Designed miniproteins, single chains, continued (5). Designs and how they scored, part 22

Each design is a single chain, and the fold is of that chain. pLDDT is the mean over its residues in the fold that is shown.

## One batch from the design tools (miniprotein)

Design m16730
Fold by ESMFold2-Fast:
Structure m16730 (fold): chain A 70 residues (1-70)
Amino acid sequence: VKVGTKAKVTFKKVPDYELLQKVAARYNVKLTKIDDKTILVEGPSEENIAKFLQTIEGAYDIESVENIKL
């Protein structure tokens, strides 16, 4: 909406959190661990979030993705 985009990602299995943080940093997105299978991703634009999601989607089984702001 008015500020940076947010997405909530839930994984089918516990992901490698350290690897996720490295990918997040590469695409300038902020990653916050909610629980072992759920993360909050915040970025400066939807494009940064989309690039992050495309990268992890190829490496991890994702159960759901919820856009917090549209």
Scores: mean pLDDT 75

Design m16731
Fold by ESMFold2-Fast:
Structure m16731 (fold): chain A 80 residues (1-80)
Amino acid sequence: SALQQQFDVLQAAAALLRDEVARAFAENASPEERARLIAGLDSLIAEADALIAASTDPALKAGLQALRDELQALRDQLRA
């Protein structure tokens, strides 16, 4: 389905951003880089929220919610 394809794309984008966030913490990234990563996380969270609202598949909703919670936790860590 189109929603499943969007979820697959979102998961791939989240994996790349997760790696960038981990590197930012390890390397004490600049305020500008942290702001860029937060903006990226905000964008992916908004996409996850839209897909959750559009989906009626319980398994897909559960996967999207787990991903959203992970992205939110990363965002909160970058803001701390």
Scores: mean pLDDT 88

Design m16732
Fold by ESMFold2-Fast:
Structure m16732 (fold): chain A 65 residues (1-65)
Amino acid sequence: DVLKQVAADLLGIAFETEVKGAEFRRKDGVYEVYLEEVTPEAKRLAEEFREALESLGYELRVYEK
C-alpha cells in the first residue's frame, strides 16, 4: 500500500512536469489534477495518468482551473 502510494505520488509529479500549468493534489485519499489549459494533449495525458492510477487502485479526478 505505501509503495503503491509512493508510485502514485511520483506519477503525479511526472504529470505536473509534462503538462505545463497543471497542479497535482491529493485530498482525503483522492487524487486530483487541475489543468490550466485543456488541450487534446493534456486530455490524453490525463487519461493515461488516470489509467495508471486506477491500475494502482486509486481514483483520479480531472478539473479545469
Scores: mean pLDDT 80

Design m16733
Fold by ESMFold2-Fast:
Formats: C-alpha cells, sequence, structure tokens
Structure m16733 (fold): chain A 81 residues (1-81)
C-alpha cells in the first residue's frame, strides 16, 4: 500500500502539473491528480479506497465514459479531504 501511495502521488503530481494541457479534460486530470496526491496523507485503509476509485475512474475514461470518470474522480478527491 505504501509503495502504491508513493507511485500514485508521483503520478498525481505530474497530472496536476500537466492538467491545463488536456483542455476539456483538465477537470478530470485535476480531480484524478488531487485524489492521488491526497491519498498519500491518509491512513492505509482510506488511501486504498481512494486509490481504487482513482483507478476505476481512469479505466472509465479510457473506455470513453468521461462523465462517469469525472464524477468518480471528484467523489474520490472529496473523500480524501
Amino acid sequence: VREMRRKAAEQGRALLAAADEFGELAPLARALGEAALLAETLDDERALEVLEAVERAAALARAGDLEGALALAEAAAARAR
């Protein structure tokens, strides 16, 4: 879990830095990056729950379900706060 949290935080930081380059997908990139970064500050159980939601949101985005991906990513970021 700790290694997954570190990798997710690194990817989240990179995604947040590049978010504006995604144009219309910038809100999704920001939500995914924010959730992944905040997961690093959580306990292991809550971090795992947030990271699972981030992975599911990314899978939805790859499948073309951008609305579902954004909703799930935003919910994950809100839970991480």
Scores: mean pLDDT 74

Design m16734
Fold by ESMFold2-Fast:
Structure m16734 (fold): chain A 107 residues (1-107)
Amino acid sequence: LSPEETAALIAELSSPDPEVRLRAARALSTSRGGAVAAREALRELLSDPDLEVRLAAVRALGTAGEAAAEALREAASHPDREVREEALREAEANGLAEVARAAREAL
């Protein structure tokens, strides 16, 4: 992703349309640099009313890796079990042992 494309996707994460937010989060999950740049906006999407948007945000935070460890810990403690399960999958896939432990304890 170019810097311009990354900035446009970050802006789309604040769209009133959940399909636009979902598409933007999924696009950011394909680029580590994009996901790292978007990590704070993606963290805000953990509170999104749409479950698919929340799950896409967790996957994008997983792509950001260690830079998003705090946001992934927040996802691991989320009230929604599906969000916690996704946080565990992402933590295990990216070798984030402390996040994975927190997610298992919360499940």
Scores: mean pLDDT 86

Design m16735
Fold by ESMFold2-Fast:
Structure m16735 (fold): chain A 72 residues (1-72)
Amino acid sequence: SVEDVLAEVRRLMEENNVPEEVTEEVLRILREGAAAGRPGLGFSEAVELLKRAGASASLIYRVIQLASRYQS
């Protein structure tokens, strides 16, 4: 489910010390995209927020991979 994927993304970001404000904003963007039937909507914005927060390339890749499950 979308909520299961979002919970996994939240856990991944928490384990990598992403600030809670950034985590909540990324999850909001992903949830809105999924609800609109357009999982990629706002995805570039979420990636930019993670980069700005200093997230590693590996973390960003994992978030992308998990979020893509909405498209299947």
Scores: mean pLDDT 77

Design m16736
Fold by ESMFold2-Fast:
Structure m16736 (fold): chain A 83 residues (1-83)
Amino acid sequence: SAESAAFAQKIVANLQKQIDEAKKKAKKDPKGSLFDLEIARGMALIALGVAKITGDEVTIAALEKLLEEIDKQIAEVKEELAK
C-alpha cells in the first residue's frame, strides 16, 4: 500500500540520519557512536526481515546497502576507540 511504502521510506531515512549522527560524534564520543550504530544495525535487521516477508525488493536493497554502511562505520569507530 502507499502507506506501507511511505513508512518504509521513513524507516530508511531515519536509519540514514542515525548513521550520519553517529559518524559526526565518533571522534569525541566513540563509545556513544558505537552504541548508536549497534542500535541502528538491530533496527535495520528487523526492518530487513519485515521487507523480506512482504517481498519489497526496493526496501530490501536499500536496507542491505544501509547495513553495509553501518558495518563500515562500526569498523571506523572501533579504530577511533583503539586510539
Scores: mean pLDDT 83

Design m16737
Fold by ESMFold2-Fast:
Structure m16737 (fold): chain A 69 residues (1-69)
Amino acid sequence: MRERLEAETLLALADMYLALGKRSKDKNVQKELYEKAIELYRQARELAPELKDRVDAGIKEAEENLKKL
């Protein structure tokens, strides 16, 4: 399933951007990384709705980290 594989790849990339954002010391860089993570999570959800729970958890974490900036 092409959509499932692409969604899993986007989910993995989003998780990587989220982790990089949490490790960054620059608030501008953190904001960009969290925004990229959210964008990738949303794309993954559209391609594979069955990943919704994992995607929603990632988006929520990224949004909470953005609120702390």
Scores: mean pLDDT 83

Design m16738
Fold by ESMFold2-Fast:
Parts: structure tokens; C-alpha cells; sequence
Structure m16738 (fold): chain A 94 residues (1-94)
């Protein structure tokens, strides 16, 4: 559903703003909502990737990745958002 993808993108952008403010608990709640929307839309791996990013110690890097991914999802660019999120997860695992 395009509506679910757009709602996920909005939640990721709100999560990014909360991470920049140091409001980690609120940001994680928004990320869980985004992951739920992505999972309902059939994007299970993307849902896992956003949850992984929520656990990153590099909050600035996570915030940038979530903000950009959220913007791409709201524009319907699901393929680019998927690659960006996977690359973000790979960086935190390195």
C-alpha cells in the first residue's frame, strides 16, 4: 500500500528529528511505528533495517539515514530507500 509506505516515511523523518534532539525513547517509538507500516506493506527486510538503525550508537549517522529514507519513501522511491537503509545497517556492523 502506497499510503502505508508514505506513513512509514513520515514516521522515519519524525524519528530522525527526535534523535537529533537526543529524545531516543520517543525516536524508537516512531521507528517501531514505521517498521510496523513497512511490514504491513510487505517490506519485511526494510522493517528489520530501520529497527537495526534504531540501536545504532552513532545517532547522527542513524538520523541522517532515517531522514533521507523517510523522504524517499514519501516520494515513492522505495528501491532507493531500501538500498540506503541496507547501506546504513552495513556501516554500523563494520
Amino acid sequence: SQQLIQQAGQQLQQAADLLRQGRVTQARQRIQQAASYLQQAGYDQMARDVRQLSQSSDRDQAARTLDQAGQLLQNGDVDRATRLLRDGVRRIRS
Scores: mean pLDDT 88

Design m16739
Fold by ESMFold2-Fast:
Structure m16739 (fold): chain A 73 residues (1-73)
Amino acid sequence: NVVKIRKKYLGKLYGEGVNIEQIAKEMVEEFKKENVSKDDLLAEANRIFKKEGGGTIKEFAGAVMDILKAEYG
């Protein structure tokens, strides 16, 4: 359930001292456990980047995309 996982990890981004890179890694690993395809993961990262808009959310989406490129590129 891609939407549920996305919402769970986006919620973790609120707060001071949050490690965006670590949260991005945790979200990618949870998607892998749910056997979500790399194309669906990339689609979700792009959806987060385009719709959520704010600096922290875009930084998070960028980190997710970078992890996916490194692991599936």
Scores: mean pLDDT 73

Design m16740
Fold by ESMFold2-Fast:
Structure m16740 (fold): chain A 80 residues (1-80)
Amino acid sequence: SMDEEFLEKLKAKLKEAQARLDALPAPSPLLRADVANVEELIKQLEEDIKAGKVTVTQFSSTAVQLIGTEVQIELEERRQ
């Protein structure tokens, strides 16, 4: 399904973001918290897809938060 395909893309991007964060010599505690929050949002998204409760707004807000986290990782990579 489209929902499952999009979820798998978000999971893949989160995995890349987590790997990039772990490669940083001194990531900020705020960035670690932001990545953890996105992980929780993706977990909730997966549960809501399985329950048939997911909305387009939930998908878009989760994707936007992940993009924001990727930008913060890029900025920390450029500083470190």
Scores: mean pLDDT 85

Design m16741
Fold by ESMFold2-Fast:
Structure m16741 (fold): chain A 85 residues (1-85)
Amino acid sequence: SQALLDAIRARAAAAGISADDTDRLLDIVRRGIELGLADLAVDWVNRIIDYLAAGEHQKAANLYTATTLILVGEEIDKEIERKKK
């Protein structure tokens, strides 16, 4: 939903995150919404924002990579199911 995206954008801005990094985080939330994983995607993104705010850049990068791989796997599974039905 737009409200979830707006909330994440505001939180990222408050944490001093760049526009480019914010757009990457919003992409995770949008993909999560499309997959029915909105709550998980929001949790992952909030944790990435918290790591970035704490200067834990490597932890943020690791979680971003792990989250992206999970979303890719879920998108592949959903596409297979979509073609099967």
Scores: mean pLDDT 85

Design m16742
Fold by ESMFold2-Fast:
Structure m16742 (fold): chain A 105 residues (1-105)
Amino acid sequence: SAEREKVLEKLKELIEKLKEGKDVLKNTEEILKLVREAVKQGLLDGDELAELAEELYEINTLESKALAGHLAITALRLGASPESEEKAKEIIEKVTKELTEYVEK
């Protein structure tokens, strides 16, 4: 749908800004809000969320990894293909381990 395409385009713009290190907290919050609203409206599926989670994890910041974990959990809740579910589970395991190590130091 046109609304779905707009959501994906805006997410892509926000993720690019996050990759550039621009307004990290603000852009992370905007991505989270946009994803939550899009999920409520059925505009994003579990496969798309798993792909976005992987991209966010690869940015390699505390904020992007935390966001990746949240999107991966949401992907599993919505249901995804077996390949996307495996990807989401791997991201959750990596994020949980890394964030736990950060808090304990």
Scores: mean pLDDT 85

Design m16743
Fold by ESMFold2-Fast:
Structure m16743 (fold): chain A 85 residues (1-85)
Amino acid sequence: ELSPEEEARLLGRILERLQKNPKVPKEVIELIGRIREAVERGDWERVRELEEQLLEEYKKMSEEERKAFEDAVKEAGAEVEAELA
């Protein structure tokens, strides 16, 4: 169970990881940044809209791009969970 502040922290860590990986499409990185901003504002309607856009972009990604994205999310999640424990 994460607070909005902890969710925004997780998204920030994901964003840092994605920005360092040249295999992740720029449009996906931009969408994650926008989702983080919406979470920080408590704008859950906008979060939902941006998540739909992210899902459509994810469907267009290659297997290699999807793996790069998934690896970044898992690494960021593990890092934040370790910090919260």
Scores: mean pLDDT 80

Design m16744
Fold by ESMFold2-Fast:
Formats: sequence, C-alpha cells, structure tokens
Structure m16744 (fold): chain A 63 residues (1-63)
Amino acid sequence: MSEEERIDEVIQKLKEAGKKELADTIRELRNVADVLEQSGRTDEAKRYREEIDKLVEEAEKEL
C-alpha cells in the first residue's frame, strides 16, 4: 500500500469508528502540507507530513 493509500484508509476507518475529529485533523494537516509543497515551502511541508505520520501511527494503534 502506498503512503497516500495508507493515510486515506486510516482517515476512512476513523470516520467509520466515530473518531471524526482525529480524521478531520489528519485530513487538514495533509491539505496544508500539499499547499505548502505546491508553494515551494518544502521544509514546512515535510514537518506537516511528519506530524501526519505520527497521527496515523497512533490512529492505527486504536483501530
């Protein structure tokens, strides 16, 4: 599974589990990272992606 597919799967499972706030947080962070990367702020985007990875890992432990 690609990293993007993994994140999407975790977001979907969190929504199904009623953990909407965490799902929304991960989605928002990913959107911010994508915007930063598109605007050439690659270092800032990397920090957001590291935060996403931590949240995804924690979410997987709850699912």
Scores: mean pLDDT 80

Design m16745
Fold by ESMFold2-Fast:
Structure m16745 (fold): chain A 100 residues (1-100)
Amino acid sequence: SNLEKVKEFLDKLLSDPALAPFRTPLDPAEHPGAQALVPRLISLEELKERVEKGEIKSFDDFYGELNRLIQQLLRLYPDDSPLVEAARRLGELFEEFRKK
């Protein structure tokens, strides 16, 4: 099942220190500019929980959620933001995963 590969990929993302800002929900007090994103931004731990609960049923659903997260971050933050750098790394890891 593609969902087993998705779970393995999420475990890889959760263990990557460069992705620490996305591991748990963003704190608006630490990221004031993120207030408009916070209600829409899913953390990697929440994404894993949704996969485990069967709320994400396919690789395409997983792709859609993760790509939406990356695109929202890249659009709404300055290029020199640590969040944008982390989002670019997430995108690179995701493209590598998608090719397999």
Scores: mean pLDDT 72

Design m16746
Fold by ESMFold2-Fast:
Structure m16746 (fold): chain A 80 residues (1-80)
Amino acid sequence: SMEETIRLFVLLAERSAVWLAKKTKMPEEEQRAIAENAIANLRALGVPQEVIDRLEEALKKKDWDGFLEILEEILKEELS
């Protein structure tokens, strides 16, 4: 469906943005802004609050590996 397609594209885009920002060692404030935008977009897509809370905790700790792992979990669920 269109809704499933939009969710998949947003998840892939947000995962890629966060991963690339980390991989290229972008300034911390830019990595934070990218992660905040990812959370906002995932919340708008109806990702459960429990998962959003985990993403917000990873962001607060600047745990980019943990943040990416959570995004990968969401992506795997969408692809299943």
Scores: mean pLDDT 86

Design m16747
Fold by ESMFold2-Fast:
Structure m16747 (fold): chain A 75 residues (1-75)
Amino acid sequence: MEKVEELIAELEELLAATDDPVERNGLQFAIDLLRKLKEAFPDDERLNSWSREEINQAALDYARPEAEKLLEERE
């Protein structure tokens, strides 16, 4: 399984195990970011070779412009 899919599966297990709404929101946000990263690089060989930490960093880097766009939409 691709490392991104493996990390998403682990986060989904954590989401299923927690009843804390703040933690659930954080886990859902992380899952959504990783799914967006996978959609951006579906055939990227580098993504399959990356460590969990590298995938997390790439997800944050990918999400940065999207987060900035969302902040621009907020008044």
Scores: mean pLDDT 64

Design m16748
Fold by ESMFold2-Fast:
Structure m16748 (fold): chain A 77 residues (1-77)
Amino acid sequence: MKKYKVNKDFASLLTDKTEMTLTEIGGEFLGWALENGLIDKEKSTIDVKDTELGKVLGVDSLDLSTNELMDKLLSKV
């Protein structure tokens, strides 16, 4: 399975790993969002406004749609 290199700044917000598969990147991001209470299940979105990750990604929220979430994460890897 193909591994992607994660920028050190991005990795430090989610995990200590610098190389991850798409599934691992998505899982670590969702775990981080869940632990920080950022998941709005009613809207199926993750509110990253006023977080360091939101600043890195340049967005206030992310849809839980696999395609949109993974595309945003991959653009920063």
Scores: mean pLDDT 65

Design m16749
Fold by ESMFold2-Fast:
Structure m16749 (fold): chain A 94 residues (1-94)
Amino acid sequence: GPEEILKEAKDAVAKSKEDAEAFMKRLEQGYKNAENILKRAEEDYKKAVEEAKTLSPEEQKRLLDFYKRNVESTKKILDALKEAYDLAKKAVEA
């Protein structure tokens, strides 16, 4: 989760500059992967919005809340990855 990513970043920069640099490369790849997941989640949400138009208000809420949670969860991961990258970068440049 987001807290685990930040903890790993702090541990890596505390060990050595090379470990921090290697961790930054993994975060860059993780960020790109998370961006692709977010794009799919947003596309799934748009499709769900169209499908929801023919559903009852209760069914609309259930469907849209599910896809909203997926989008928000992925955004939180992206934010954590960016914070972890910035933390590692600052330590490497220090």
Scores: mean pLDDT 83

Design m16750
Fold by ESMFold2-Fast:
Structure m16750 (fold): chain A 89 residues (1-89)
Amino acid sequence: DEAEEVLEWFREQVEKLLKQAEEVVKEKPEDALLQLEILEGLLLIVYGVSKKILEKVGAPEEVLEELERLLEEALEKLEELKKKAEALK
């Protein structure tokens, strides 16, 4: 199922980006905010590509809703990491 493969790939990209974001905050909190903004930009690009592919393969509405939910959860976690980075300065 092409839709399931795209959704799984997106989950993997989110996991990698969030892990990188956590490491950035831990290693150099003073430099983390700019790097977190770059990672947020990359997340939005990955989301846009995933959504276009899912639409092209005729993914069910539930799959598109799950993609949006995963994006919202990832953006929320990035926002929490930005707040943590500010507090560690």
Scores: mean pLDDT 85

Design m16751
Fold by ESMFold2-Fast:
Structure m16751 (fold): chain A 81 residues (1-81)
Amino acid sequence: SMEEIQNEIKALFQILAASGELWVAQRLKDLDEAIRLARGALRYLEDLLEKNPNLSEEIKKRIEELKEEIERALRELEARK
């Protein structure tokens, strides 16, 4: 449906935004800001999956892979505290 296509486009934009936030977080000198950005990106992706169960498997896989990458980065950032 048109709504499904719109939801998938929205998901792709959120994936791109979360990827950008992760890239910035990994390069921030302020550890607290880096952790805040990474946690924010993770929450946005979790919310996206929860509210959009009908997303294509390809998009869901991309979201899950990015979540795992953010979670790894968060563990590394938190270990520096």
Scores: mean pLDDT 81

Design m16752
Fold by ESMFold2-Fast:
Structure m16752 (fold): chain A 77 residues (1-77)
Amino acid sequence: MLDKEQAYTLAYQVARALGFPDEDAEKLAKELADKLEGLSSHEATVRALEEAARYAREKGDEELAERAERAVETLRG
């Protein structure tokens, strides 16, 4: 189960892997760290991808949102 630092690192790495700039990845990771704390790595990765997709849509980046959504389908599938 993830502690807060592990949750932050996971969220940051997921955002960077999807293509978010460093500043956006840091912001997303900071916002998600508390939400992902106590989850398994698998559950945290899925939730981080779901939240990344939502954040991308809010910013108008539909391609990044679709990339994150496809990753969620792959992990749940």
Scores: mean pLDDT 84

Design m16753
Fold by ESMFold2-Fast:
Structure m16753 (fold): chain A 109 residues (1-109)
Amino acid sequence: SKEVEELLDEIADKASEFAKKAEELARTLPPEEKSKLMKAMIFLESSLTLLMLLYRLGASPEVLLKAIDKLIQIIDDLYKTFGDKLSPEIKAILEEIRDLLRRLKALIE
């Protein structure tokens, strides 16, 4: 639906904003923490790309819901791993992505 497509586009835009801010943060981190953050960012981006592809291919609601839940879990894991290192701005972007994913989930259910 148009509403699902609009939410997916907004999620993609916010994920791009997160990636930009995560790169800025990564420049301030020790090599080990930088590597973990960059891997988490790639994992978030690849999982979102998969969700968008599944939607375009007409995947079942069950498959889409599992992909959405996986993305929410990735964001939760980011908070657990980097919570103390995340700026208020990065936390706000991640919460916006979580809220958009929850709204997307409600439209698919």
Scores: mean pLDDT 87

Design m16754
Fold by ESMFold2-Fast:
Structure m16754 (fold): chain A 74 residues (1-74)
Amino acid sequence: SAAGAGVAAAVASGVRAMGEEGLPFDGERAVKWVRRAGAELGAPEAAERLARLVEEHRDESNEKVARLLSEFAG
């Protein structure tokens, strides 16, 4: 959905910014960002799917997680 793509794009941007600052990937923060964006854009079901994707990749880098989220966005 367009709203789900918007959630994924917004969170990918945030995750990428953390990577550019040299910070490790923070899965708990990313999940909170996904749920907040989902509420703001009216896409709670897409947000829960994205939260699961983030949790499955919690041990990955910011760059890799941002790329996966960008692929979900289309």
Scores: mean pLDDT 83

Design m16755
Fold by ESMFold2-Fast:
Structure m16755 (fold): chain A 96 residues (1-96)
Amino acid sequence: MEEEEIKELEEIAETLLKYVRKLKNPSVSMDEEEKKKFEEAKKKAEEIIKKYLSDKSEEEIKELLSTTDEQPEEYIKEYLIIRLAYLLLEIDKLEK
């Protein structure tokens, strides 16, 4: 994975993490601009995960995330993709 792709994965992960935080705090409203950013990040993450983790269960994804809780320089792509999968699963549960 090239540095440009890694940076994109990091930006997507940060955006999804912010969305999870917003969903966990129902007293905090989201404006239309924020909703659009979250929808775009979710769509991009879903496309990435579909190709990389399509055969893995929710439990397997959570186990992988717990194993990769630090960002090893040699495996940062795998770490970021696993983080995206975990964030999408959390968002799906929180979105009602």
Scores: mean pLDDT 70

Design m16756
Fold by ESMFold2-Fast:
Structure m16756 (fold): chain A 100 residues (1-100)
Amino acid sequence: AREEALRVIREYGAKILELLEKHDPELAKEFEERLEEVIRRAEEGASLEEVAQATEKVFKWALTRAAARSRTEEDRALVEEMARVASEMGKRLREILARS
């Protein structure tokens, strides 16, 4: 369960990072740092529920900041794609927790 959750977090985190790098490279860097902190806490034994909640908070933080900084239709399209990615990750993490 933990290893599967970490794989999901890294997979979807990488997708968000790619989209953020196109939108706001500074925000992408802050997102990567915050996500690595969540992963480190998971490796140090934080509960899967705590890890899932912390991950969703980091993704929501990034989406909220990106939306606020959006100036063009292209920026807004990137935020909408990030929201889809975040939603898919949340579903997969909830499925993993339900099986644990």
Scores: mean pLDDT 85

Design m16757
Fold by ESMFold2-Fast:
Structure m16757 (fold): chain A 86 residues (1-86)
Amino acid sequence: PLINALLNGDTLTIEISGVDEETAEEIVKAIKEVTDAEIESELVGNVLIITIKGVDRETAKKIIEAILSVPSLKEKNPKVLFFVEK
């Protein structure tokens, strides 16, 4: 799986490719454990697209760490790209 995360201002957009519905559900659940921000998610084929508004850089890092801690994703050795724009 490939995780592409972009923090643009206070909006975090995450694209995770190579995930099934079960893994997608666990990822969204893990994010909800670390933030009370509004989460929009869509699974298109095997690509999970997540948008979260009102997050700072520290919260974004916690969200990415939470995603990487999901066992079904972790066992597949995901690659992570994290970009931050002001």
Scores: mean pLDDT 83

Design m16758
Fold by ESMFold2-Fast:
Structure m16758 (fold): chain A 113 residues (1-113)
Amino acid sequence: NAADKAAEENARRLRELPDDTIDEDTGMTVGELRKVVRALVAANDPLTLRIILETALKSPEISEEAKRVFERAAKGEPLTDEELRRYPFAALVGLAYYYASKNDKEKALELVS
């Protein structure tokens, strides 16, 4: 209940980020990241999706701060405005992981629309 509410609020706030917001670790824009995450969610079952998302966060380019943002989003914990602005990649993949863990592909697709 509380985790679902926090995940929905994180998703809403991510959708409100300007598409040209740049992820500090990847250098990709939020608009680009939404397209990538949406394609991954659409193409994969929940188990495969979780493996792909975890593997992406093991890249040496991903900071320890971004990994913590991913972990908190994946658990359905509320993210701060600074975390969303600086690490939208970790936030998006953490939310996709959260909904994949619940076998909720429709919610995972919604968060990146």
Scores: mean pLDDT 83

Design m16759
Fold by ESMFold2-Fast:
Structure m16759 (fold): chain A 68 residues (1-68)
Amino acid sequence: SELDEALQAALDAGILSPEAVEEIRKAVKSGKITPGHRLLLANAAEVKESPLTREAKEEVDRRQAEIE
């Protein structure tokens, strides 16, 4: 998936820890995205502005908007 690819790219770039990536993947799969998960993706996007990291954040934001 696009989200999985973006999370893997962030992991490979050292922006996100393996634990953070797994937490976000589980939250997305369960539909229970927390503000903490969104903050982690936002911080990753700010530290290293990459298209793939941006797409991961946008996908999380989109899913949360649909759940709310």
Scores: mean pLDDT 65

Design m16760
Fold by ESMFold2-Fast:
Order: structure tokens, then C-alpha cells, then sequence
Structure m16760 (fold): chain A 93 residues (1-93)
């Protein structure tokens, strides 16, 4: 199971940096993505990293929240399975 150790609590002002942490549950190659979500618009890719990880390894991904988005969402994709999982949502003011 993927474990989020970052508190997804509260709201932040537009333009704030948001940070998410991912702990790998298995060895493998992972693609981590942060998207900004706004009303009536397709998601905007804010940050992306692809990294080989060992079980228990921690990676941190950060991005600045643009003023036009009201939510930042964190996805992780296993390259072996092609499965993409939503791990966290973060509200932006």
C-alpha cells in the first residue's frame, strides 16, 4: 500500500508551494505527478518525477499552486502495472 506521511490538512493561499511525500510499498519504477485542478478546465501538470524506488524509500514532490486552481492532486503510477492511483488532494484558496 502507498503511504502518505504529509498532512493533507487545510487550505493554502494561491501561489503557495505544496509538498507531498510518497513511500514505496514495493521495489519498482514509479511516476509521481502533481496536478492543479480548476472548475471547468482540464487538470494542469504542475510537477512530474519518474524514479526507480526500493521498498520503504521516500520521495518528496513539490510544486507551486497556480492562482487559477482550487485543488492540487497527487497521483502515483507504477510503471510495471500501468496503474495510476490518486493519493492525496489539497485545497487551495
Amino acid sequence: AHTITSLSLGVRPAGAVVTFEFVASTDGEYTLRLYGVGPGQPPVLLAEETKPMRKGEVVTLSARAPPEVDEVVFYVKSQETGEETLLARFRVL
Scores: mean pLDDT 73

Design m16761
Fold by ESMFold2-Fast:
Structure m16761 (fold): chain A 85 residues (1-85)
Amino acid sequence: GAPPRLRELLEGHFGGRLAEGEAAAAAGDTDKAIAVYEALAREAEELVKRLLETAGDSPGTRGAIDFYRAVAEEARARAAALRAA
């Protein structure tokens, strides 16, 4: 897995971006909220792709891959919910 400091920074970054999307949605800025969530999903999906290309799908990388996939799925689900409303 990633060093503890890098993992904490990445978790904080994704949490911060989700919170930014939530704040935009709460303010009624639906287009901004969707854009934030879609950008976050693409970032997380790109990290999965690069990790698979550089280290492969192994026990050592699986936790990070599963985490980034979960972030991408959550962000996409939030964007889809806002588009459907």
Scores: mean pLDDT 79

Design m16762
Fold by ESMFold2-Fast:
Structure m16762 (fold): chain A 72 residues (1-72)
Amino acid sequence: MSPAQQIMEESVRAGERVLTLIAAGDYEGARKELERFRKRLEETRERHRDDPAVQRAVDRGLQMADVLEQNL
């Protein structure tokens, strides 16, 4: 699996985890999960600086995180 595919798959799992926490009323847990997810994306961006597919996947993940955070 490519790094970009791994990021997209991880983003889906992170989103599902955040939504599960929100549904359970665990807004603190949801915020912490989003913080960890953003940090992982930033670290991955730096490691794959020359890969435009990774850059696009990271940007999509960050957009998803922004949308979810607005619902907290």
Scores: mean pLDDT 85

Design m16763
Fold by ESMFold2-Fast:
Structure m16763 (fold): chain A 77 residues (1-77)
Amino acid sequence: AAEEERQRLLAELEAALPEAEAALAAATDPARRAALEFGLEGVRLLMRRLRETADPEEALALADAELRARRAALLAA
């Protein structure tokens, strides 16, 4: 149930990290690099909060909205 969904979101975030890191490695524009670094930092912070939050249902609701926004930012950079 909710814990399984939390694990799924964490797996999705972990899967997204290599692509974002590759984008950072390819980026030469400092503004784009800063945006990617900020996005990656946010994703890592979100992963930490998902792991630390005791109530998985509330964590999932909040994290889903933030995850969608941050993944979009990383892919757009």
Scores: mean pLDDT 74

